# Designed miniproteins, single chains, continued (3), part 27

Each design is a single chain, and the fold is of that chain. pLDDT is the mean over its residues in the fold that is shown.

## One batch from the design tools (miniprotein)

Design m8905
Fold by ESMFold2-Fast:
Structure m8905 (fold): chain A 91 residues (1-91)
Amino acid sequence: RLEALTREFQEAALERAREEGTEEAGRAAVEVVELMLAAAKAHPELIPALTTVLELSLEALRSGKELSEEQIAEYDAAIDALVPAVREHAA
């Protein structure tokens, strides 16, 4: 269900961007997540990291609240795991 979670995030990010007037940032977030999804499909070991990023991002977007310190630490660790693979697929 990773693709469904990715779609939910993209929809939430675009809605937030429309509400805040940051449509370019919303489009950039969609592009980054598509690169992350491509990386996770090529490297299935990254699926848990991408799932963590998407779930925490969705929680922040839907609640409008900041992530806790613990959630930020989990998010940062997941991003660190994804970044090298995303760069490989963006090249």
Scores: mean pLDDT 75

Design m8906
Fold by ESMFold2-Fast:
Structure m8906 (fold): chain A 97 residues (1-97)
Amino acid sequence: SEKEFELEVLAAQLAMLAALARSIAKNHPDPEEVRELAELLEQGADELLSKNPDIEKMREIAERLREIAERSTSPDVRRMAEVGAKLLEEAIKLLEE
């Protein structure tokens, strides 16, 4: 279905952001924050690809990504966290329709 395709695209975008986060972690001033970002993005992608996505879990992941976006002093981490949260929020809207 169109919704299934859109969810797969959103999951792929979350996975790509996670890979980007992992690639910058080694030389980042706060590698623990970047690792947390990558793990949350990966969890979001995995949940979207599950047979029965847990909307409450996805909301919790999006909220944690929003928290990283607000508190991080790193522009790249803030941007990735904000984009990740928006992707999950769009996926939740699709699942609730």
Scores: mean pLDDT 89

Design m8907
Fold by ESMFold2-Fast:
Structure m8907 (fold): chain A 95 residues (1-95)
Amino acid sequence: SALETLERMEEALLELERALRAGDEAAAEEALRRLEEAARELAELAPELAPLAENVVRAAREALAAARAGDELAAEVSLGMAYLSIGVMRLILEK
């Protein structure tokens, strides 16, 4: 279901956040890969959510790039934007 796929996106984003806090590059790349796969699947199941799913992936990529550059504040802001988009999609799907 679209809601179950959204939950997998949220789990992948949480794993990305944990990996970035730990400085675990391999775990961060794997979490991003899983997030991208779940976002693609969500866009196929619920095409109306595709722009929001794309926003989550873009924000997650920006968070990883910021963390690699040592910009912790930019990484936190980008993660926050990704979580906001997930929250909006959850509200839409729970109607």
Scores: mean pLDDT 89

Design m8908
Fold by ESMFold2-Fast:
Structure m8908 (fold): chain A 66 residues (1-66)
Amino acid sequence: GIEEAARIGGEAGRSAALARNPEASEEDLQTAERAGAMDGRLAAEELGPEKGAELSRENAQRQGGR
């Protein structure tokens, strides 16, 4: 659902910010998490919940797939 996409997007945003800048402040990480969650939610709303979930799974698989 939309909540799932938002959660995954938020976690991905925070993780990406840390990978890009390990010295990022907690405020910067919070901002990245909010931006990622917003992107995930918007994608689910624009593309539809099913496509949003599929893209979230694809992205998670790519990031965790070594």
Scores: mean pLDDT 70

Design m8909
Fold by ESMFold2-Fast:
Structure m8909 (fold): chain A 76 residues (1-76)
Amino acid sequence: SHMEEQAEALRAAFEAARKAASPTPGRYEFIDYRLENGELVLEYVRVDAPGPDWTPSQQRALARARERIAEREKRK
């Protein structure tokens, strides 16, 4: 189905980006996606409890993701 096809594409894109970026091991959760000029833009956030292995960059990314979600919820 279309949704199954889309979910598989999202998983493949995440795995490719993860391998290229070599992110810190952990559990990641998809939070949003959009198409911009024919390109798939994906947002993932690490959902583990923050630990000593979290970089300042990862902490800022999580903060931005949470802010974005909160703003979307306010608009509904």
Scores: mean pLDDT 63

Design m8910
Fold by ESMFold2-Fast:
Structure m8910 (fold): chain A 85 residues (1-85)
Amino acid sequence: MNDEDLLERLKKLGLSEEEAEEILRELREAGVSNEEKELLIEALELKETDPEKALELAMEFHSRNSPSKPTEEQVEEFRKKYKEA
């Protein structure tokens, strides 16, 4: 898994290439690894069909990045941006 693979997965969720690129760039700048980005994207992919599993994956992401980092903030911001408000 790499940034290009994550970009395509976001595009398949209905995001434009520019929007998906921006989200991935922000997560990268925040220090989130590609492996943790995958957890968030998988959660978003499942949110439409299995919201409980989506939440579980989001919490796993938080747990793996939790010690003294604003990971909760990153997860919330990512969710808000994905909703295309």
Scores: mean pLDDT 67

Design m8911
Fold by ESMFold2-Fast:
Structure m8911 (fold): chain A 70 residues (1-70)
Amino acid sequence: GARRVVEVLVEHAKEHAPKEVAERAEKALKEFEAGKLSPAEAAQRIMNALLEGASDEDIDAALQRAEEVA
């Protein structure tokens, strides 16, 4: 489901991405949980952070994990 996609993207960023990317992902999750962001908006913000700071391999792995729970 949509919440699980956001959670998996945050978990992946925290495990594999630089700290700044992980902090952006956690902020997006908090805003989503507070009802300030839709699931799509939260996922897009996390993906934008990953695209700016993560490796291509980590981005591909994040997308694959998200697809498994979507």
Scores: mean pLDDT 81

Design m8912
Fold by ESMFold2-Fast:
Structure m8912 (fold): chain A 81 residues (1-81)
Amino acid sequence: DAVKEGKSVLVELRVVTETEDNKEQAKKIAREAGAEVVEESGNELVFRIVVTGDNWSQVIDTLLEIQKLAKSIRALRVEVV
């Protein structure tokens, strides 16, 4: 109300996995946290997540779980919205 509730941040991540099973698990985990799958190719996924003050803790926990399944994670975009 009286103070700005903070900024929303759009984060787009490329996730590479060793196996397609890990990719499908990462995709499920990301979707359950409200992330959008914007690109999928072989063992690679691109996720888009909007991070707010209300969901940042859940988003971080989700990224830590995805990290366990991923060979590589790269930030493609980090934009204040």
Scores: mean pLDDT 79

Design m8913
Fold by ESMFold2-Fast:
Structure m8913 (fold): chain A 69 residues (1-69)
Amino acid sequence: SEEAQELARKFSEHLTAAVRAALAGDRDAMDEHLAQAEKYIEELSKIDPELAERYRAALEGTRAFLDRV
């Protein structure tokens, strides 16, 4: 669905922005982008639970990576 694809796109944009913010040392921006990514996963789960589960795994992996930076 177009809605699921748009939510997945917004999730990916915020996840990428969170990584960039973290690497730049901007933890406030990182936290804001991670929070936005989580919101888009929540909305995606109402439309496409399988896709949401896949992106939740990506978010968890990214958080684990960022905890080491």
Scores: mean pLDDT 86

Design m8914
Fold by ESMFold2-Fast:
Structure m8914 (fold): chain A 63 residues (1-63)
Amino acid sequence: SLKVRVAGIAASLGGFEVGKEAGKPEVGWEASKKAYELAMKNDSFTPEEAYELGKKIAEELLK
């Protein structure tokens, strides 16, 4: 659905932005993919919640 797709895109953006800002766009890309898949499986996420999920996944991968 459109709602799920919007959440997936938001999650991808959150993950990618954090990785890029850390100077590791490859990590951002991996976080983006993982966050997108998780958001697509959970149709209850709002775009804001999905974006924060993506950021957290990238932050964890950067540790």
Scores: mean pLDDT 82

Design m8915
Fold by ESMFold2-Fast:
Structure m8915 (fold): chain A 98 residues (1-98)
Amino acid sequence: AEAAPEEIAEREKRAAELRERLQGKREGERLRLHLEEVLLEEAERLGLDVELIRELLREGRYAEALEYVLRFKGELDEKSREEIEEGVRALEEALAAD
C-alpha cells in the first residue's frame, strides 16, 4: 500500500488540531513549547529554512510549520522521525488525560 503521503498529511492535520486544542490549557502550553523546540531543531538538522519556521511559529501558524517539516521527513533519518512521532504521542496523551 503506497499511501504514505496521505498518511503524513493526515498526521500533520491531526498534530495541528491537537496542538490547537491544548493551546487553551496549562498543560498544553508545556507541550507546545516542547514541540516548538523539536520542530526548530529538526529543521536545522534537515537543512531547512529555520528562519521561515521561526516566523511561522511566531505568527502562530503551527499547522504550516509542522507541514513544512513533515514534508521533508520522509527523506530523513529514522531518529528525526522518532522525535517528531514522540512529540505527537505526548500531545495525544495530554489530550486523553483531559
Scores: mean pLDDT 64

Design m8916
Fold by ESMFold2-Fast:
Structure m8916 (fold): chain A 74 residues (1-74)
Amino acid sequence: SREEEVERIKEALLNASKMLSSLLPHAKELSEEQAEELARIAVEAGKSVEEAVNIFIRGRVAGLSLEEIKELLE
């Protein structure tokens, strides 16, 4: 279901966010709400878990805002 896809991408994004936070000391971890919002956008755009995580990582490394990362997920 779409909700199962959202939960899967959300969990992957939270894990990626935690890992990036350890590598980039000033990068903030995603909240549950932020991760769910990004996951819903990714699912609606037809992105796979791998595609969504890759876009998120690229955006974070580039110093993009969450709003800019949302646009990349669409």
Scores: mean pLDDT 85

Design m8917
Fold by ESMFold2-Fast:
Parts: structure tokens; sequence; C-alpha cells
Structure m8917 (fold): chain A 99 residues (1-99)
């Protein structure tokens, strides 16, 4: 599987999980979480399209930080399944950074 195909699948999974987790959040926190998701997706797609590997690695590192924050919020809300799905995405992003 190419790096581009791996990124497309990762971003698809990320969007699905964040939308699900955000449904359980208060409206303001849900909105901020979804806006951050859009920003993260945009940065990763732009870095990939320009073949800027350093920008891509930085965007993926930023994504891990944002995912850890959202996971902690999901855990506080009792969303154990959402927190687990976010942890799986964190592991996928960490694996891409090793390539």
Amino acid sequence: MSLKEKLEELLKRYKEVIKEVAKKMPPKEATLTLMRMIADVTEIELAADTDDMEALKEALRNLIGHLRSVKKKAEKLGDKEGAKKIEEIIKEVEKLLEE
C-alpha cells in the first residue's frame, strides 16, 4: 500500500471516529473538536500533495497531540469505545511516523 493510500484511509477513519466522539460532547466542545479535525485533515492533505515530508511529519505529530487531548475528553465523558478508537488512530499515526 502506498503512503498516499495509507494517509487517505487514516484520514477517513479519523473523520469517522471524531464525528462519532463529538456527538457525545457539549455543543461548544463538539464544534471546536470538529474544527480542529478539519484543520488537521487540511494540513496533512496539503503536505502530502506538495510532497513535503517534513511538513507531513510535523502535521502528524500535531495530530497525535490533538488526538491525545480528544481521548482524554472522551474518557472524562465515559465514552470508553470512542477513547479506544482514538487510541487505535494514535497508534496508526505513530506507525506512519516510523516510515
Scores: mean pLDDT 85

Design m8918
Fold by ESMFold2-Fast:
Structure m8918 (fold): chain A 83 residues (1-83)
Amino acid sequence: ADEEIRRLAAEADAAWAAGDWESLLAVARELLEHIRRHRPEDYAGRAQALGAMAMAHAQLGDEEAAAAYRARAEEERARAAAA
């Protein structure tokens, strides 16, 4: 589980470096699903995955989706700070 999360995070970093926003979005969604399933209290990890999805949506021109994912990322960061 943790190894898969690290692999997905590395894939997200590679997609970001390549400017492959469609791949970043797909990998970030998979990363968020794995974190929710295997590390449900990892609010910082959720915030990171949601932030990556927001970035991908913004780069793909979907500012409405980008704003929604940014708001969710901020909520998860607040939970991380309160925990």
Scores: mean pLDDT 84

Design m8919
Fold by ESMFold2-Fast:
Structure m8919 (fold): chain A 80 residues (1-80)
Amino acid sequence: MEIDEVVKLINEIMKAKTIDEVVKAGERLLDLARRLGLSPETLKKIEDYLNKAKEAKTVEQAKIYMVEAGTLLLKELRER
């Protein structure tokens, strides 16, 4: 169930057409990670990726950062 929610957000990130859309989906991903009780270390890494996405020069760069963040979240959930 939790994994399905993360996958849906990663799909939204991949379909985004603007940096703002990627960032909004990324903010929802970070909020979900906090609600799922991920480690402070993982939360910091996701927040760092979100900050990089906000400063990205292209939508493609922003997507790469947020997909990496989503993949990290999925990895932590699968290891629980």
Scores: mean pLDDT 84

Design m8920
Fold by ESMFold2-Fast:
Structure m8920 (fold): chain A 129 residues (1-129)
Amino acid sequence: MIIVGEGGEELALELAKALIERGYDVTLVAHESLEEKVKRIGEETGAKYRTFRSTLELQDILKEEKPEFVIVTPGVSEEVFRAVLEAVKGTGIPLFLPSEYEPLLTDEDFFAAKVRFFESVEELLEKLE
């Protein structure tokens, strides 16, 4: 699952292509304001897409989809990435965040969640084994 932020659409396209080529089922998730952008990525890559209006709807999507891992692109708000982080705490689901988000996390976040950081598509794909 890829959580797509404003300005993160090109990275999401590259990630969706690379993951689908590796045999993963990809779902793109974005705020409803980005619906047309994630729809186009889905049409180009074969990825599914879903939209949310609130962090509660986003957490419901995470519970329904039960992803093997979650990737957050740049441009996702702190409120949204915190909602994703809280939803994956205690589940063992790996959470991939942009490296610039590392200073926003606490020691308790690192203890409770399987967090990984990335600076590029190449680095992220290496961390997926």
Scores: mean pLDDT 85

Design m8921
Fold by ESMFold2-Fast:
Structure m8921 (fold): chain A 76 residues (1-76)
Amino acid sequence: MSTTAHTVGVVRLSETELEAVELGDPSTLYHLRALEPIPADAEPFAATVDRETGRAVVHTVEGRRIPAELTAVERL
């Protein structure tokens, strides 16, 4: 288990771009980029983000896991 991994709620912006907010703290916005196009039939709902490595995995309601990277962290 990676240190500093966080679970965040995710919204798709494009086939590769996602925004996520930490559950219980919407003052932090995570910008994620999928390393492969998100299938049109896949609906992302959550991600696991490792802030130290910048790695993320996007989880879809269909049970797919899509590799992603953390591109930015923004304080709202």
Scores: mean pLDDT 74

Design m8922
Fold by ESMFold2-Fast:
Structure m8922 (fold): chain A 95 residues (1-95)
Amino acid sequence: SASAQAAAAEIRAALDEYRARVLAAKSLGEMTAELFDLASEVQTILDKHNLSELKKALGRVLSETLERIQKEKADPIEEFERMVAEMRAIVDEYA
């Protein structure tokens, strides 16, 4: 739909913006704060376009990534890049 395509474009733009911010972060705390801000922005985009199923799918990826980063189970930059790739794949399939 036109709404799904518009949401996909906005989400891709947000992912690119927050990737730059996460890579510029000087601490795990700053990276975590940027990830929470990204989650809020993605949620706002999806609510604006009334895409509840995509919101659930992307929200799960964000939550699982945040948990892995906070528990220090993996490299936080690698987990973030994996999340970005997975979210892009979900958005591309949905739009």
Scores: mean pLDDT 84

Design m8923
Fold by ESMFold2-Fast:
Structure m8923 (fold): chain A 70 residues (1-70)
Amino acid sequence: SVEELKERVLAELDRLEATASPEQQAWIKRLREEIEKLFEEMKTASGLEGAILMTRVLALVVEAWVRVEQ
């Protein structure tokens, strides 16, 4: 479900934040807000639009991974 995916994504961001520098932590908090907005948009999105929004969420999670991992 979308809610289960949201839980897993936010848990991954929490994991990344735990190992991040203070500057990276501030950036991850802003990213989390952006991702939460995308999940809210998914509630009213069509199937295809929902899939596009999911792809955007995954791209942002990957960006967080790259930035924290260095």
Scores: mean pLDDT 82

Design m8924
Fold by ESMFold2-Fast:
Structure m8924 (fold): chain A 91 residues (1-91)
Amino acid sequence: MKVPEELIEAAIKMLEEDIAYLKSKPELSEFEKELLELLEKLLEALKNKDYESALETAEKLKELLLKYTNGSLTPTAVEALMEILKAKLKE
């Protein structure tokens, strides 16, 4: 199964919006600082088509979100992205 490029482009756009939202805050909690770092790493990996690094970063992001109840991205959205990345790696 080939992953449509549009799904990767949509994920990139959503990550850019989440990063912009976090950067718009006057102060970040320790959780939000860790979240921002992982979101920026995930965005860079996706833009570079480094889907292995993107998947590893998404797994770390899922673990961080499971630890906390607040954030701009839900575990379900991260799990969906991980499945897209796994499918892309099997192409």
Scores: mean pLDDT 76

Design m8925
Fold by ESMFold2-Fast:
Structure m8925 (fold): chain A 87 residues (1-87)
Amino acid sequence: SVPTLRIRDTENININGRGVTVYLVETSVQGRKPELVAVAVAAPRDEEQIRAFLRERGAEHIQIYTKPSEELVEEMSRLAQKHLFDA
C-alpha cells in the first residue's frame, strides 16, 4: 500500500546562524497506526546538530535530507502548499 503523507506542522529553527525549516509529517498506511516524522533539508555539516536538537525536543523519527532530489523538493513543496490551503 502507498503511504499517505500529510504535513501537520512546520517549525523554523536556527542552527549555527542558519534558518532550517522542519516539517512534521504524518505517514498513514491503511491498517497501521499513523506515524509522525520530523523532516528537514539541511547542509551535511548541520545534519548531526539538527538531529540532536530534534531528539532533545522529543522527536522519535527524524529524516534529514542533505542532497534532496528535485522531485523530492517539488513533492515537499506541494504537500506544504496543500497543508496551508487545508488549514
Scores: mean pLDDT 71

Design m8926
Fold by ESMFold2-Fast:
Order: sequence, then structure tokens, then C-alpha cells
Structure m8926 (fold): chain A 62 residues (1-62)
Amino acid sequence: AFEEDARRQALVALRANADKPAAERLAVAVDAVRASARARGATAAEVAEAVNIVRDVFLAEF
């Protein structure tokens, strides 16, 4: 499902950037997930949802 795919992609992007400072890691992960969602034809609302999922996953790592 869209939410599951976005969450999995968020985890992959955040882990791929684990060597970066927290703020930069979040920004890069948000940009990556946003670009991927747009590339697959996601609506503006779906892109916003994917970005929120990235932030939720990032906060859960605290």
C-alpha cells in the first residue's frame, strides 16, 4: 500500500544517510522520498503524506 511503501522508502533513505548530521539526514531523506513520489505520479496530497511519513519515522528513531 502507499503508506507502507512510503514508510519503507523513508527507512531506506534515512539509513542511507545515517552518516550525516540529523537535520541534514532528514532533509536529504525528505527530498529523496518527495522526488520518488513525484516520479511515480503521486498527487500533491500524496507527496505531502509521504513527507509526513518520513518525519514520523525520523522522530521514532529518537
Scores: mean pLDDT 80

Design m8927
Fold by ESMFold2-Fast:
Structure m8927 (fold): chain A 76 residues (1-76)
Amino acid sequence: PKVTIEAVMTEPPSEEEAKEAERGWREKFGVEAKIDPETGKVTLVFEASEEEAKALEEAVAKNPVGGFSSVKVTIE
């Protein structure tokens, strides 16, 4: 299924840091990443197996991610 992760960084990155992170996600992991340096909002979109998507949702729910004020996982 299609997995969308939306999160907000507690400390917004610089424009250069955002672009480097977006490039890294895309090139190394095949993930479409959009990071807004003005708001700290991060949006990751990728295809995963149903098992992988469920494991990710459970991992995020059980372990708060440091450096992010909110994390939302949507599976479609």
Scores: mean pLDDT 74

Design m8928
Fold by ESMFold2-Fast:
Structure m8928 (fold): chain A 55 residues (1-55)
Amino acid sequence: DVVPRNLITGEPLTTIAELQAELDLRLAIAEKAGLSQETLDALRALGEQEIARLS
């Protein structure tokens, strides 16, 4: 799988803590942008699955 990258800097995310922080940031931005609850739930599920896969 492709290593996820930081949304702001483009650097690869290498630790579980970095991946979790990036997921939390992306979800916060999406929520503030007015994305639906359904979309937010899907993004959370996909992000958690990806983090678990990399663990």
Scores: mean pLDDT 71

Design m8929
Fold by ESMFold2-Fast:
Structure m8929 (fold): chain A 64 residues (1-64)
Amino acid sequence: MAERMAEAGRRAAEAGDGAGAATAGHDSWKSGYPEAGREVARAAEEAGHALGAEIARRSVDTYG
């Protein structure tokens, strides 16, 4: 589950879909996989999607 969420978010970020990356990061956190959320946040930042990265990173910052 977590790996699929991270992969989907990473693919979305690389394709220029910041909203998709943000959604994957948030869903990872809600499912109890903050590490997947961290991976998505990093991918979104690397791709230049600041808002997507912020939303994904909040899952780590808020719940760890």
Scores: mean pLDDT 63

Design m8930
Fold by ESMFold2-Fast:
Structure m8930 (fold): chain A 74 residues (1-74)
Amino acid sequence: SELIGKAMALASLLSAEQSSDADLAREIARAALESYERGVDLLAREISRLTGMPYEQARALAEAQARGLAELYA
């Protein structure tokens, strides 16, 4: 639900008019993207730590899992 909420905030930004409300929507979208990036990085580090696989490989797996969740909840 949190991921869906952030995705909806991004979708709202794409539909926003050039107004003061658009600035707030842009800020929310930026925060959502930063939260996503942080989440993927944390997951990748945890996978790497638990499995011993290189970070680059763990990062690819974390990104694939995030995409799978987005598709499942879309």
Scores: mean pLDDT 69

Design m8931
Fold by ESMFold2-Fast:
Structure m8931 (fold): chain A 100 residues (1-100)
Amino acid sequence: SKEEEFIAEVEKILREGVERAVETRDPAAFQEAARRLRELAEKYKAPEKVKEAIEGYMTAMGMEVQHHVREKAPDEEVRETLEKAIEDMKKELEELLKKE
């Protein structure tokens, strides 16, 4: 379905964002991911609540990267935290799309 395609593309963009954030130790990786996700949401004509959820999660993930960089956390810990955030976001987007 279009919803399944949308969620799959969201996950791909988020996974690429996580790898870039871990490699660079820079929250700017999620600014790029946020831009790509906004373009994707416009392409799929996603409802406003889905767009709002995306912005919220992108802000939270960026803050999480800033925290881990400040604390000099190992790459494995950063990756684990961000992967959990991706799974939470994916579930919320799936539920929001079901209620459309």
Scores: mean pLDDT 80

Design m8932
Fold by ESMFold2-Fast:
Structure m8932 (fold): chain A 79 residues (1-79)
Amino acid sequence: DLEEALREFEEVVERAEREHPEGARLAREGGRLAAEAAENGEDATAEVRALAEKARAAGLTPEEIAAMAAVGVLEYARE
């Protein structure tokens, strides 16, 4: 169910931003950087990995990191 999956995604994003706002910001930046690098044909793998590790250190779970990174990708894609 796509509606249920989107609701679960929104809940993960809201929890990450509420509980660990710095980690959420870092993961979102990582997603944005990955999207920008892909558009420009650049390799940002090391930088994206570093942001993900910092987000994890700030308290995010892998699921929260993935969700926040997806937010960053989507934000970049709409600009």
Scores: mean pLDDT 84

Design m8933
Fold by ESMFold2-Fast:
Structure m8933 (fold): chain A 85 residues (1-85)
Amino acid sequence: SSLTAKNREILATLAQMYSAWKAGNEDAFLQEAEKVIAALRELGLDETADRFRELVQKAVESNFDEKYIVEAINTANIGLGEADR
């Protein structure tokens, strides 16, 4: 698969994750987060995936504090942008 196709898949999954969080659906949020982590690892972005997982865990521990949700999404977006050179 092209890098562009996988990038679009991750961005769509991030949007689903954010929508689940806004809806208060914690189970759906965690399922979409795991899909993002798996897709980032498929792109070889292991450090980004590890940081994303850490921020998702901090979100869960903080009762889904928006700060960690936003930081997780920004981490994935920055990692994808750096890979797309």
Scores: mean pLDDT 84

Design m8934
Fold by ESMFold2-Fast:
Structure m8934 (fold): chain A 99 residues (1-99)
Amino acid sequence: KKEATRERILEAAIKVVREKGLENTTVGDIAKEAGVSKGTIYRHFPSTEELKKAVQDRLDAIAAQQQALADQLMAQGRVDQVKAGDAREAAIRALNEKS
């Protein structure tokens, strides 16, 4: 119950931050976007600084999750490409040494 309201506030805050930037985001803007009162926001985040930190932490976590997935896919593809390239290079070298 408390978790659901906190998540709504964070999602609204992320949307406002993407439009205005973290420094230009106010509690009032977040309250409007989330459809809650300023008092509800202060109940979950005692200060604007804590709210901004939570938003930044959430944005960093989303970016890290997306980057980790991309890195996993790229690492798998790169490993397969390197293995194929190394095998071909080794075969070419072996053929040249048999000259």
Scores: mean pLDDT 71

Design m8935
Fold by ESMFold2-Fast:
Parts: C-alpha cells; sequence; structure tokens
Structure m8935 (fold): chain A 89 residues (1-89)
C-alpha cells in the first residue's frame, strides 16, 4: 500500500541521515526516494497532492525539478501524518 511505501521511505531517510555525513549524498538519496514516493502516490490516486506540492514550491520559491519532487513528497507525507492523527482521536 501507499502507507507502507511511505513508512518504508521515511525509515530509509532517517537511517541514511543517521549514518551519512556527506550532505550531498544525503540530498541525492532524499531526491531519489521523493521521486519513488511521488510515483507511488500518483498510482494510488493522490496525483493532485503531489502536483499541488510541486506547483506551490515552483511558484513561491522558484524551485528546480529536484526541489519540486521533494515538495511533492512532503505534501504526501504531511497529508498521511494528518490523516493518522485524525484516526487516533
Amino acid sequence: SLEEKLREIKKKIEEKAKNESDIEKLKEFVIELSKELNEAAREAGYEELVEKGKETARETLGADEAQEEVAGANMVIGYFELKKREEEE
């Protein structure tokens, strides 16, 4: 499921951040996983969330293609964290 893919990606980023001292390598890793999450989100019917994140970063920050992918992934992550919080109440 998309929620399982999201948990897997978050765990991979957290583990990489703890063990990688090279910021450029960490950045490349985050960009690649962001692309994977965005593709999984589009396939799961959440394309509008991905595209809204990308559009907002492009329009407000002048984001490049890699930064747009990270923004799209952050929108998906934020939505599922909000949804989880609502389900716990």
Scores: mean pLDDT 81

Design m8936
Fold by ESMFold2-Fast:
Structure m8936 (fold): chain A 103 residues (1-103)
Amino acid sequence: SRLAQLEATIGQAVDTFNQLRDLVNNNAPASTIRAVGDQLIALVEQALDLAGVPEKEKERRIAELRAALDDLVAGKASIDDFEAVVTRVLAFAHTRALIEEAE
């Protein structure tokens, strides 16, 4: 089902986020943090697609996530601040898919 694929994709996004947290905590180069962050954003885009999020809403949420990654890479935001944005977007995708399954 699309819900099962979405939950699997969310699991991959969580695993990738944990890798990103370890890199940030170990003071990895900004280029490495951005590369893993870009992989995470690609997984979040996939989750939004699986949840059936309209293109304009997806673009807006991905733009927010990209801005949060830029702030993280620039040292303007913590990994916990970035986690809050990632969690919010993934929770939105999951909630939307649960509502569709209930129909």
Scores: mean pLDDT 88

Design m8937
Fold by ESMFold2-Fast:
Structure m8937 (fold): chain A 57 residues (1-57)
Amino acid sequence: EEVVDRIAEELGVSKEEAQEIVDTIRSGGKKLLSPELFAKLSGADLARAGRIVEEAE
């Protein structure tokens, strides 16, 4: 998805990691990020990802 590509570029993560972030946001927090990915991201990174997902919807 283009959303995955945008998040990968904006956050500097792999496409696989970006897909996990997208799935977590779309789940409304029902799916949790892996501890490794969560440790790499700030609240600002997650907020940016959330805006990218919202813009694509």
Scores: mean pLDDT 75

Design m8938
Fold by ESMFold2-Fast:
Structure m8938 (fold): chain A 69 residues (1-69)
Amino acid sequence: AVPAGFKAAAAGFFAEHGISGTPLERGEKAARALRAQNGRPSAEDVRTTLRALGFDDAAVDAGVAAALA
């Protein structure tokens, strides 16, 4: 299950910082912010969270890669 705090952190990041750019770029930025805030989430947690927030497959894949780097 995806932690509620993880999902809320991603949504809050976009709301507070006005993240612009393509869905891919926003997904990468959100994943990096979530990694910094919550330590090291699993690839599945990042993927499930970004998917639940309505990101497309390309943004989800980029977000997972960014979170694990």
Scores: mean pLDDT 63

Design m8939
Fold by ESMFold2-Fast:
Structure m8939 (fold): chain A 101 residues (1-101)
Amino acid sequence: MVKIEQSPKEVTVEEGSSVTLSSTASGDPPPKKIRWYRKSPKSGKLVNIENDPRYTLTLDFKNKKSTLTLSNLKKEDTATYYNQAVTEEGTFFGEGTLVTV
């Protein structure tokens, strides 16, 4: 059974600042892909954020770690950010990090 732990659970940051979110997967099987998603409090939908130029992703499949760095934060970036691991047994989400700007 795969478990994804995200850190921090919640963070409050100033507009115009940057923040780095971390994720570590544990258990088997190892992830084949790692993705990051955003869930707006208004829409309730998960949206893939890999195409946002203000967001930088790092992926370390060997150590089952990923980071998401959010730069030049605006109030509309207030959302819960979820890490997803894609494995041979299916897809698993972390519990999320709430970012408040």
Scores: mean pLDDT 79

